Designed miniproteins, single chains, continued (4). Designs and how they scored, part 34

Each design is a single chain, and the fold is of that chain. pLDDT is the mean over its residues in the fold that is shown.

## One batch from the design tools (miniprotein)

Design m13236
Fold by ESMFold2-Fast:
Structure m13236 (fold): chain A 68 residues (1-68)
Amino acid sequence: SEMDEWLAELDAVREDFDAGKISPAEFLAKLAEAARKALEMSKTDPEGARELLRRVQEGLDALEKANA
């Protein structure tokens, strides 16, 4: 599904961030894209949208910790 593709992509991007392969700015941009997608899908797939937003929040928490 489209949501499964977004979840898998965000997981891969998170692995790249944790490995230092992408910048904090690139990771933040991807988190923003995922958050917008979750909002768009919230009417048709509220559970998937909630899971995607949870992954976005985990990513934001990791980004904040890396910047502290």
Scores: mean pLDDT 83

Design m13237
Fold by ESMFold2-Fast:
Structure m13237 (fold): chain A 55 residues (1-55)
Amino acid sequence: MSNEEVKKIALELGAVGVEFVSDDLIRVYFEGEVDIEAIKELMERTGLDVDPVRV
């Protein structure tokens, strides 16, 4: 999956930003509350680990 596809999925799930930390880890920024279900879906759809950050 491309980095562009990963960003698109994260933004669709309510993220406001994405940072690629490593080949298997992304940092995902959420405005307000971190949505646990969105994180789970993002991990399942991308196969990447997610480090959620509240902004």
Scores: mean pLDDT 82

Design m13238
Fold by ESMFold2-Fast:
Structure m13238 (fold): chain A 87 residues (1-87)
Amino acid sequence: MEKYKEEIKKVADEGAREVTQRLSDPEAAEELKRTLRAAYQNVLDDPSQADGAAEALRAWGERYPEARDVLEKTADKIKELAEKMKE
């Protein structure tokens, strides 16, 4: 369990960094970083939240197309993490 939590923290931090690199607006970047970290935390607490978290991230991709690829990649990772938690 601990190794899995460490991996998730690294993935969340990397996603936040990538979002910051894609967005020129600091306010939008901060809001998206918060959304990414909350989505990973929600999956850690309850794997059934994975689909909802993924949909929320994809909705952000519609508002910020410059970060869409990062958000889609993060949504896919969230679903993978939820599947691993069931094992």
Scores: mean pLDDT 75

Design m13239
Fold by ESMFold2-Fast:
Structure m13239 (fold): chain A 66 residues (1-66)
Amino acid sequence: MEESKKAAENFKKKADALKPPSERTRRLVDAVAEIIEKSELVEKDGLKMYKGPTPEEFLAAVDAAA
């Protein structure tokens, strides 16, 4: 989905602007971006929003990538 991909790319761009110093940081950014890209667009209360991972899922993915 283009919106999810755009959000992931935007996140990567922000991280790149911070000049990530190491391969670890790059790997973390890629892992987070992949999660955002795979997030589904869900409409709740008439508002369009991205259904992201739970905090536990996010932490598990980040921990696995680190």
Scores: mean pLDDT 62

Design m13240
Fold by ESMFold2-Fast:
Structure m13240 (fold): chain A 83 residues (1-83)
Amino acid sequence: MEEEKNELIERYEKLLDEISAMAAAHPDAPLDVQVELGVLEIKASVLLVTLRNKKSLTPEEIAEAKKQIDDLEAELARVRARL
């Protein structure tokens, strides 16, 4: 559904904003943390572009996208704990 797609897009955009804000707040973070933030940004950006380019999503694609964003949010929380 278009509504669920828009909600997912907003979640990915929020995640990217949080990654950007965290990187900006911690310019002297350990190199491994900086690399992990960069990897998360790339992953989230690729998934967001893919989601935006789909005309419609199946229930399975919606479930997969929700799992992917949940996993990325959990990864960001783990990175934050090391700052």
Scores: mean pLDDT 83

Design m13241
Fold by ESMFold2-Fast:
Structure m13241 (fold): chain A 62 residues (1-62)
Amino acid sequence: MIDEAEVLRALGDMYLALARRIAGKDPETAAVLYRKAASLYEQAGDTEGAEEARRFADEVEK
């Protein structure tokens, strides 16, 4: 069975991929998507993934 943490991590990966795809066209929306990915990774217990996603959000807004 896929548990809730696995689903949350998969959703985080999906938002991270979408953010990367649109970062060049809409950096403000990309930052929001990176922060959503970070929140999902945090809920999944993936602290390292959450920190990396937050870093990407900060970088795309610069």
Scores: mean pLDDT 82

Design m13242
Fold by ESMFold2-Fast:
Structure m13242 (fold): chain A 78 residues (1-78)
Amino acid sequence: AELIARGREAAAAGDLEAARAELERALAEARAAGDLVGEAEALEELGRLYREKLGDMEKAFEYYIEAGVLYIKVAVSK
């Protein structure tokens, strides 16, 4: 959660390299922990960064698809 918050703050400040690095670190930590919700949140924020700040729509779409698959997995768990 902290790394996602830092990524958002960096993006708001216009530090896009720091924003990407913090969000990629959040993604890596969530994956290492098996935290599907954290992984999906990090992927969604990476998608937003690429769409809104970096203008890479193809990369944004890839992140959103992966996040969506993870949210479905979480939604079907009891």
Scores: mean pLDDT 81

Design m13243
Fold by ESMFold2-Fast:
Structure m13243 (fold): chain A 67 residues (1-67)
Amino acid sequence: GAMEEARRRQAGEDRLKGGAYAATGEEAEEAVVNSADETTLEGTAVAGGKEYEVLIDAKTGEARVIG
C-alpha cells in the first residue's frame, strides 16, 4: 500500500544519507533513490552543498561514492 511504499522510500533515502556520510564525512541534506533491488541500492545524496552518486551493496552494506 501507499504507506508501505513511503516507508520503503524513506528507508532507502536514510541508507543513502548514511552512505554519503560514511564516504564524505559530511551530513547529507537530502537523498533520492534512483534504483533499488534485492542486491543494490543506487541514488543521489547532497552533502555540504555537493551532489554525490552513492551505490550501496544490500548484502554487505558497503557504500561507495561513484560520481
Scores: mean pLDDT 74

Design m13244
Fold by ESMFold2-Fast:
Structure m13244 (fold): chain A 71 residues (1-71)
Amino acid sequence: MVAERLRELLARAEEIKAEALRAAPEVGAEALVENLRAQAELARRAGRAAGVEEEAERLVRALREIAEELE
């Protein structure tokens, strides 16, 4: 179900956050920024559809802040 998938995205986003900050100098900030923004957009849409917008918004905010920091 969408809500369960959003929960998986939340768990993966925390892993992505830690890994993105660690890997940014090696992987290439541009690629990481694109990936983070794409995942933030997906999380926002999934949260809206599942009615868990508050949790999705927290995730979106975290991902966007990481993306801005990498830019």
Scores: mean pLDDT 68

Design m13245
Fold by ESMFold2-Fast:
Structure m13245 (fold): chain A 71 residues (1-71)
Amino acid sequence: ASRVLSDEEVALLNEVGRAIREGDIERAKELLEEAVRRGVLTPEQAREIVEAMEEGDYERAERVLARAATA
């Protein structure tokens, strides 16, 4: 089901996207844990983003994040 994200949740996902673009895996992990805690992302989605970053596929990480943000 589609859900509307709050301004705070959108800001959190934007910070995840920034960490992905900067290649900051540790920062991305911290932000993803917060997103999972808030119910913005599932643990599975967070793992997929981290895995993509560890593989150097930042475009895939950003696509997973964008898809999650629209769910």
Scores: mean pLDDT 79

Design m13246
Fold by ESMFold2-Fast:
Structure m13246 (fold): chain A 66 residues (1-66)
Amino acid sequence: MEEEKKELEGLKQVARRAAEGSAALAKYTGSDKIVKGARATAEQMGKMLGEEIGKYFLEALDEALA
């Protein structure tokens, strides 16, 4: 019961770090392709790891790009 919540929080932390890295790379290179690739990655994460992880990745990406 509690283990499932801990696993979800762990996945959210990994997703946030990946999103922040993608945003930093996009800002450094000025490449729209990196942003598009990161959004596609979020959709894939939602399909593989659950919609909550995909949404969290997108939120972290948009926040880091702002």
Scores: mean pLDDT 77

Design m13247
Fold by ESMFold2-Fast:
Structure m13247 (fold): chain A 66 residues (1-66)
Amino acid sequence: PPQLSEQQQANEARAQPLIKATSEALESDDWEEAEKLLEEGARKAGLGDPATLEAIKQSVKYTKEL
């Protein structure tokens, strides 16, 4: 049977609640809240590096395109 990386499974399980909250914020077109939730998720996943946080900001901005 196909196996998933233990690290990926743990990261997904930890991030899932924040991913859901972020999805709800995006459904409301609340980009500021979505950015905040993505930064929080990155920190919880151990990806709270300044470069990663800046990439999140840029990604949200590019996704808007408006």
Scores: mean pLDDT 66

Design m13248
Fold by ESMFold2-Fast:
Structure m13248 (fold): chain A 100 residues (1-100)
Amino acid sequence: SSLLEELERLLEEAEELLERAERLLEEAKRTGDERTLEEARRLVEELRELLERLRRLLKETPEAPVLLRFRLLVLGGEAYVLERQLRRLEAELEARKAAA
């Protein structure tokens, strides 16, 4: 179905966004670069919006294979961990500025 094809395409896009955001977060941890951290934040916000869209489409696609549902569940968990790490790093960089 066209809904299943859209679900698969958006899930792949979400997985790519997660991977890019993870790479930027690791770079920001290494460099302390606020611009890199801001770019990671923007990608995480895009990922959150896309995950919400995916959850809505999944509810409209009862024929969706279990594998696609599992991929979305895993992706949601990984996005949650990434967002927590991002918030922690944001807090650490702000604390370092306050201490300087």
Scores: mean pLDDT 86

Design m13249
Fold by ESMFold2-Fast:
Structure m13249 (fold): chain A 94 residues (1-94)
Amino acid sequence: SLAEEYIKKGEEYEKKKEYEKAGEEYLKAGQQYFDQDDYDKAIEAYEKAIKMQEKVDPKSELLAKALGNLSIVYENKGDYEKAKEYYKKALEAA
């Protein structure tokens, strides 16, 4: 699938220590999984994007976007406590 292709590209960039590009690919994968209602895989992909971007810059638009998207996924799962925590982290990272 397109999401799996983004994960593979992210893993290739991560292996090369190109963390910003890896984070961008993992963010795209998370978005595709979210659009498919595969919330657990969306969470995994967004967490990978967050991990990559934290290695580059702890305050970036990409990090804020990944954290904000993760907040939305948790809200859709009914986990409002985690949704609120990730939303606050997204505001801090922006």
Scores: mean pLDDT 88

Design m13250
Fold by ESMFold2-Fast:
Structure m13250 (fold): chain A 68 residues (1-68)
Amino acid sequence: MSYEEERELSEEEKKVVEEIVKLARETASKDDTVPEEELEKRIKEEVEKMKHLSEEERKKLVEEYKKL
C-alpha cells in the first residue's frame, strides 16, 4: 500500500487532528458563507500539514483553532 514511507500518526496526534476537524466544522457552521467542499479541502490540507509538524507546533495549531 501507499504511504509506507510516511510516518504514521500517533494516537495523541490523531486526537489533535480530530479536535481540529471538530473546531473547523464548528467555525464553518457559524459562517454560512463557507461551503462544505472548501471546509473539507482545508481540513485535509491541515491534516497533511500536521503529519510534518513537531508536537509543539501541533499544540499551537490547536490553540489557534480554539481562538477562531
Scores: mean pLDDT 64

Design m13251
Fold by ESMFold2-Fast:
Structure m13251 (fold): chain A 88 residues (1-88)
Amino acid sequence: ADATIAAQSAVLARAAALAAERGELSAEEEAEAEAAARTLEAVLATLPPEEAARALADAQAAVAAGLHGEEAAAAFREQLLAQLEAAA
């Protein structure tokens, strides 16, 4: 569950960084962000309330970090994906 939250949070962070740099997302990028958001909502619905709140806070922090640069968001995404791979 946490692995999925981390991966989808990285996608949202990337989308936020791209929007911040360009002022908008392409239709494809927006669709990917929407898919990531829907996956996060589905996973959060299966978690205990305490874990869901923590995971949501972590996801929002990742999105906020993305607003400060595309490079930071990309690095964060790569780090989260590496952690998911190590956990598998």
Scores: mean pLDDT 63

Design m13252
Fold by ESMFold2-Fast:
Structure m13252 (fold): chain A 82 residues (1-82)
Amino acid sequence: LSEAQRLEAELGLLQIQVAVNRLIAEKTEDPEVLEEVIKELEKVKERLRKLKEEAKDPKVREELEREIKDIEKLIEEIRKKL
């Protein structure tokens, strides 16, 4: 696989993790579960930041920055339930 294809595959897996955590957060108001979801999303965000640091293509960095911001907005929305 090319570097771009490997990056897209990893990004896809991280997006699945975000989607699963979003669904969990939508189904519960339990503070302990919501705090766990926030921790999981923060781990995904940290992985995306590391991928951004490793990425040499400016367009790839911009895409990763956009994904990071989307996760930050989701975390903020979940924190409003706490």
Scores: mean pLDDT 82

Design m13253
Fold by ESMFold2-Fast:
Structure m13253 (fold): chain A 56 residues (1-56)
Amino acid sequence: SLVDSIVKALLKNAKSIPKNFTEVDKKSVRTFILNLGVDEETAEEIVKKLEELSKK
């Protein structure tokens, strides 16, 4: 899916996922994804998946 493809691309290109995924980090990532032309619902799903991965 588009969500899974974007998550995979972000993980591959980021040297590190913040260990503390804060509200500021969520806002920055969401804004970045929205600027790629992704809709708000899909952007929120991507941010949620990244937050869950940061907790593991």
Scores: mean pLDDT 70

Design m13254
Fold by ESMFold2-Fast:
Structure m13254 (fold): chain A 83 residues (1-83)
Amino acid sequence: MEEAEKRIAEDPNDVYAWLEAAQLYYEAGDYEKAEEYLRKAAEAAADDPRLKAIALAGLAGIYKAQGDDEKAAEYYAKAKAAA
């Protein structure tokens, strides 16, 4: 089970697909789905600082769009630290 999940997380297409899906949902105004896909992308990209920074910056953008300035600031700081 955990080994299969790691194989999926190691597939570059999954991380890129989740980042693309999150961007599309964000532009459509579906912030809940955008947040869900960005969280999955950030977890899958744990070993890739660049992809992790992109996902964390995306989460900050979602929280800012929802009016959660504190969470937005927190995730922007995490994204800068990862990049």
Scores: mean pLDDT 74

Design m13255
Fold by ESMFold2-Fast:
Structure m13255 (fold): chain A 85 residues (1-85)
Amino acid sequence: MVVRVEAEFKTREQAERFAREARAFADTLGLKAEVRIEGGRVEIEVETPTRDLAELVAAAFRELARSVGATKVRVELRPAEVVLP
């Protein structure tokens, strides 16, 4: 599963704070977050091994974006193409 987050902030400092906190959260779960920051816009993509973990990460990132003061936030859960052995 892939969690994709797009958030917009009024300031670059808020965007950088969101990105840092999101990376820290993913890291505590042993997950790698890919982050792109452009001004007040942040895009984050996290690959998770399960749907339940993806839903947890999505919920956490939504709340984090709100707490930092996001003006817009979109969180999308996408099925990763899993080649089962």
Scores: mean pLDDT 80

Design m13256
Fold by ESMFold2-Fast:
Structure m13256 (fold): chain A 91 residues (1-91)
Amino acid sequence: SLKEEIEREYNELVAAFTRAIRDGFSPEAVAELREAGERLIKVVEKYDPESAKRIRELMEKLLEAMRAGDVEAAVQALNEIRDIVDELLKK
C-alpha cells in the first residue's frame, strides 16, 4: 500500500541518517542519504506531488547541514520531513 511504501522508504532514510552520524558525515554516507531521500521523494510524488516538493527542499537542507557538520540543523530538517510523512500517513 501507499502507507507501507512511504513508511518503508522513510525508515530507510532514518537508517541512512543514523549511519551518516556514526561515520562522521563521510562523502559515502552523504551519497547514501541522498539516494534514500530520492527513493522517498519518488514514492511520495506518485500520490502527493506538493509534499514531494517540500521533502526535496528539506533533503537539500539536510544534506547541506550534513556537509557543514551541523547535526542540530540536520536533525531539524529530518524532523520536518517526519512531520510531512506523519501527515501523509494519517487517515
Scores: mean pLDDT 85

Design m13257
Fold by ESMFold2-Fast:
Structure m13257 (fold): chain A 63 residues (1-63)
Amino acid sequence: GETVTVKLTKNPGFNATTGEILPVGTVVTGVLLKELEDGFLLLKDTATGNVLLLGKSGIEVLS
């Protein structure tokens, strides 16, 4: 997929590669890997290669 930049606006995200919480206000740039059930998505961070788990309802698409 194409690269997208998103901001976490309502809910923290989760870095599935490192186990770290991504706080509200985090901006990430990545490639959408998969849409999951219950309104979650997996995004691959283009800078680190880490897989991020984000809630669809809590993100703002910037580009």
Scores: mean pLDDT 81

Design m13258
Fold by ESMFold2-Fast:
Structure m13258 (fold): chain A 96 residues (1-96)
Amino acid sequence: STEKLLEELRAHAPSLRKLAEEIIKEAEELIEQGIEPETAKKAKELAEEALRLIEEAERALEEGDVEKATELLLEAEVKASFAAMLLAITKSVAAK
């Protein structure tokens, strides 16, 4: 049902937001420490783009636009996942 899908999307959006915010925080810490700053900046930029998409998705959810919210959250998840991968690679390189 549309109502059940809306509930699932509303539950997922805060989790994805928290992930993006943690990536931004960790990336900023790496930049401050001078650890692979260019890669860390790229991870931060992708996570900031994900946050923007999540905010747009939350507005779409308030309007009941399930299709738009789904598309925006999917794009946000792709960007957040890429950001997380770049951050993981950055940490791995710094540990060597």
Scores: mean pLDDT 85

Design m13260
Fold by ESMFold2-Fast:
Structure m13260 (fold): chain A 85 residues (1-85)
Amino acid sequence: MKKQEVEKQAAKRLEETKKWIEDNTSLSEEEKEQIMEEAETYANALIATGDEEMSKKIVQKVFEEDEKIEKTHRELLKQAEEAAA
């Protein structure tokens, strides 16, 4: 994919995400921030790699690691049973 096309797709994803957040008044500020962080991470990965599938995997891995760290903290400090489905 041409770099200019990748940058255009990245910008479009960010704008669509911003608009979707603005249209959804039921979302908490924390949820809005998380959704925007995911969109920004994807946009940055897409610009860096030029590959949609690789960018999706990067986003999933980044947020999977954050979720895993959060689960470990909850298990050790507050709620050990939250690690079990």
Scores: mean pLDDT 67

Design m13261
Fold by ESMFold2-Fast:
Structure m13261 (fold): chain A 78 residues (1-78)
Amino acid sequence: IEELAREAARAAAAGDVAAHDRLLAELGAKLQALGDEELRIRALALALETLAELLKEKGELELAELAREKAEEARAKL
């Protein structure tokens, strides 16, 4: 599930809409099947961390910082 979240974040950052939509659907199905709030929070934090790194590579520094902050907020709930 963590790897699926990373792949979805990479697809979003790359502008691959078809891959992003498919991976989000798979991630959503996995999260719905798992009644584990901690795992959902961990998966979200990981996806946001990956997105922040990819946004930084593209020069979107302000959006990268926002994504990083949101990842830290998610982890703080653990």
Scores: mean pLDDT 70

Design m13262
Fold by ESMFold2-Fast:
Structure m13262 (fold): chain A 55 residues (1-55)
Amino acid sequence: MDDEAAALVAALEGLRLFREGASPEESLEHAIQVARKLGGDPELAAELFRKGLAG
């Protein structure tokens, strides 16, 4: 998986947790952890997560 695809998957996973009732902080941390496990950029995952949360 390329770094951008991995970061996007991680951000979506964080947004899913937020939708299920987790706090924004817990959901962001989960997105960062998923990005690290997939070999993606955790900073990009955090940015994509924050944009998804705001939009």
Scores: mean pLDDT 83

Design m13263
Fold by ESMFold2-Fast:
Structure m13263 (fold): chain A 88 residues (1-88)
Amino acid sequence: EPLSPEELRRLVEEAERRAKEFYDTYFKDAIDLANEAIERGLTVEEVAKLAKERGLSKNQIILAVTLVAAERRQFEEGKKVVDEIKKE
């Protein structure tokens, strides 16, 4: 059965929503910190420091930094911070 353009678009939107729900469930603390950092205008370096102070795991810190870097389109700065965390 042929998929309409509207049905295909809805399937993509549903897949994106389900992926987000999965990440939100398992990485809530990291996502909450990223959202707080975006709201407060924190740099990716400040996000990494705050996440470490709050006792987040290495993977949660990497996720929070990556989300903030993506939202601000600061990919090179974000990569530098993530690479430093990975060395620890």
Scores: mean pLDDT 77

Design m13264
Fold by ESMFold2-Fast:
Structure m13264 (fold): chain A 73 residues (1-73)
Amino acid sequence: ALEELRRAEEELRRAVEEGASEEEVEELLARALEAGLAYLRATVAPEELAAAEAQLRAAVAGALELAREKIAA
């Protein structure tokens, strides 16, 4: 679970560094979000899960926004 998330993060970083398209970055971020949500659902207490999921979704959305700005420049 955590290993899958780490691999997704590393793949995303490499793709951005290599000049990946916005579409490619969006697909990689979607996979990272899916892996992260699976990890949180397996490890986080139910009472904390909603806040953790919201934080992860916000982080992924922020990363996509920054990637879009960088690609558009």
Scores: mean pLDDT 73

Design m13265
Fold by ESMFold2-Fast:
Structure m13265 (fold): chain A 68 residues (1-68)
Amino acid sequence: MDLDAIREALEKVVPKEVADLAVSAIRTALNAGASKEDIVKTVRDVLRFEGVPDEQVEAAEKAVRELL
């Protein structure tokens, strides 16, 4: 899995600090053996918690799903 590609895709739709948090959460979920869908849900939850608008959350979920 290319975490750098995921980070780049996220930085196009959310601030760098939020993208860094999402990538950290993805890394933790991967190390725990989480499924692709659980990782996508983790990204959604992190972005929503940080106050990212739903439109940008949906774009980020799609990008992460395509790159996993």
Scores: mean pLDDT 82

Design m13266
Fold by ESMFold2-Fast:
Structure m13266 (fold): chain A 66 residues (1-66)
Amino acid sequence: MKKLYVVYAETRELALEKALELAKEHPDALIYPVPGASREEAEEKAKELGKKFGAEPVIVEAREPA
């Protein structure tokens, strides 16, 4: 089953950096960044897209290293 990575982060830059990393690690996966979204918003989007595209949703939070 194809995986769908939904990446949420506080900033657009963090979401895009994590999405790019996931794209390199999982070239056959679907990757959808949701910058500025909360975990709840990311979970809703993951459910919607997972059903629409028949993919297994995986929610990833991008955070700046401490």
Scores: mean pLDDT 79

Design m13267
Fold by ESMFold2-Fast:
Structure m13267 (fold): chain A 120 residues (1-120)
Amino acid sequence: DAMPLLEVLFPELSEEQREKLYEFLVEELGSEEKALAFLRKLATTPFSELSEEEKELAKKLFEKAIELDPESARAWYNLGLVLEELKKYEEAIEYYKKALELDPNNLAAKAKLEELLAKK
């Protein structure tokens, strides 16, 4: 079942928004079985252990989540993490800033932002 996995990955989205996100993923992958397998992998696997194709798919999924709910600090933060794994550091910095603007208590986003700005 995709819905419990979507609730874990996107807790700030409504059930209707999660359903739209699942429909998007099924369309991108062409099957419900592949969509379920990807969501399970995404929920249980660090982004660093994903293939480049899976990282690009994760990017698209979090971009769709932000389209559905632009106030989801967690979706912005996770998109930042995926972009960092894709070595798109300038984009990751901007998305960590957005996550921290939406949730000032996101200490992980703050730490990531400080680390990436120090390397610049």
Scores: mean pLDDT 86

Design m13268
Fold by ESMFold2-Fast:
Structure m13268 (fold): chain A 79 residues (1-79)
Amino acid sequence: SLLEKAKELEKKGKEAEKKGDYKLAGEYYREAGKLYAEAGDYQGAVYAYSNAGEAYRKAGDEEKAEEAYKEARELSEKA
C-alpha cells in the first residue's frame, strides 16, 4: 500500500540521517511525504515533509528545505 511504502521510506530516511547523509535523508522523507499525502494521511505527510526540511537544512540546501516546509504548512491545513 502507499502507507507501507511511505513508512519504508521514512525508515530509509532515518538510516540515512544516522549515517550523516542529510541530503539523502531529505530525499527519502520528501518521497514519504508525497506518498502519505496521496494516501490521505495528511498528518503523516506533515511530519515527513517537516523531517525533510530539517534534513535539507542540515545538508545546506536551503531552497529544498524551504520547499519541504512549505508543503508541510499547506498540508497541515488538511490534517
Scores: mean pLDDT 88

Design m13269
Fold by ESMFold2-Fast:
Structure m13269 (fold): chain A 119 residues (1-119)
Amino acid sequence: ADDLYRKGVEALAAGNPEEAVKYFEQALAEDPSNAFTYLALAEAYIRLGQPEKAKEYAEKAIQLDPTLSGAYLALGRAYLRLGDYEKAIEYFKKAVEIDPDDTEARRLLEEAQRRLAAA
C-alpha cells in the first residue's frame, strides 16, 4: 500500500495522472480504508479533467476522515470545474476552516467567489 501510494504520488509529480490512478487503485485494493488514497485519486481525476470522479473520491475521503482539509479542497475544485460555484465556495470555506494556513484554499475560495459574482 505505502509503496504503491508513493509510486502514485511520483507519477503525479512527473505529470502522469493516468499512471498515478493505476497505482492509487492498487493501493486502494490493499487498504480500502485509507482516506489519503481516496484524496490522491480525487486529485488525479481533477488533473485528468474528470470532476465527477474526483467528486466521488473526495466525498469518500471525507466520509473516512472528516478532518482531512485536502479532501474538502479537492471537492471544491471538482465543483468549480463542474460550474457549481456556490458548492465550490462552501467546500473551500470548510477547507480554510480546518486549515487556515492553506494559501491555495484561500486563493481558490477567492476565485470561486469571483466566478459566482460574474455569473
Scores: mean pLDDT 89

Design m13270
Fold by ESMFold2-Fast:
Structure m13270 (fold): chain A 78 residues (1-78)
Amino acid sequence: MKVTEEEFERDVLRALALIYSAIARLGAANPKATPEQKELYRKAAEEFDKAVELIDAGAPLEQVREELNKGIELLRKA
């Protein structure tokens, strides 16, 4: 039961990381964004891409959540 729930959560987190990565890349490409904002968006996208890599590598969900949280905090600062 918990293994099935973990697999589902892993799929959800992967989809979420891809969505957030896309949002961050759009922010970095925005011509109205400052150079500082673009840098934060690029760093956020890198953290979300790393979260996807961790999921694909079978890393612990806690490590995946930490990487997602790093990306989210960078997005909030932008």
Scores: mean pLDDT 83

Design m13271
Fold by ESMFold2-Fast:
Order: C-alpha cells, then structure tokens, then sequence
Structure m13271 (fold): chain A 105 residues (1-105)
C-alpha cells in the first residue's frame, strides 16, 4: 500500500519522505508533510534543485502556488481535528499524513 509506505517513511524519517516525494514529482504531498514537520525550507531547496529553478521570481511563484495548496489542505485538516477536540499530537499528525497521501499520492 503506497499510502502506508509513505506514512511509515514519514514516521521513521520525515526528511527522507520529503526527498522521495519530491523525486517522484508529488510536490503538494511533500510540502504538506514539510509544513506539518517544520521542514518547509528543506522541501523548498529540494524542489528548486529538482525543477532547475534559477530565477527568483519564477521560483517564488512556483513555491507560492505549492505552499498555498499544501498549506490550505493542512489548515483544513488541522481545523477538522481541532473541532473534534484533538490536539496536533503525533497520532493526529499521522492521520493527517495518511489523508494527504490518500489524496495526493
């Protein structure tokens, strides 16, 4: 199961999960995981390298689009779980990663 493989990799090594997803072109999922784990700068560097972006305006536009989509989805899921009375603990984050993988993997 690709979804469970992504969840397991995230639990073991979030940076490796981001790296693999960027390599596979799964950018929204990679940035969603990056936001959830405070690794956005790491994901941005890998994304720039993968896309060969050297122009700051082009890189900023592409990054902005990804961050808006991924951030919007993380915000939606975080709000949902908070309204259910759940904290953003590791178990809740695991469920968010699973939902992201189900939609974007």
Amino acid sequence: DEVEEIVELWQKDPKKAIEKLIEEGKYVLAFGIAILNNLVSYAYKLFEEKKGLTDEAEATAAFGELLEEAGGKIGELAKKYKEEGRTLDEETKKEIVRELAEEYA
Scores: mean pLDDT 82

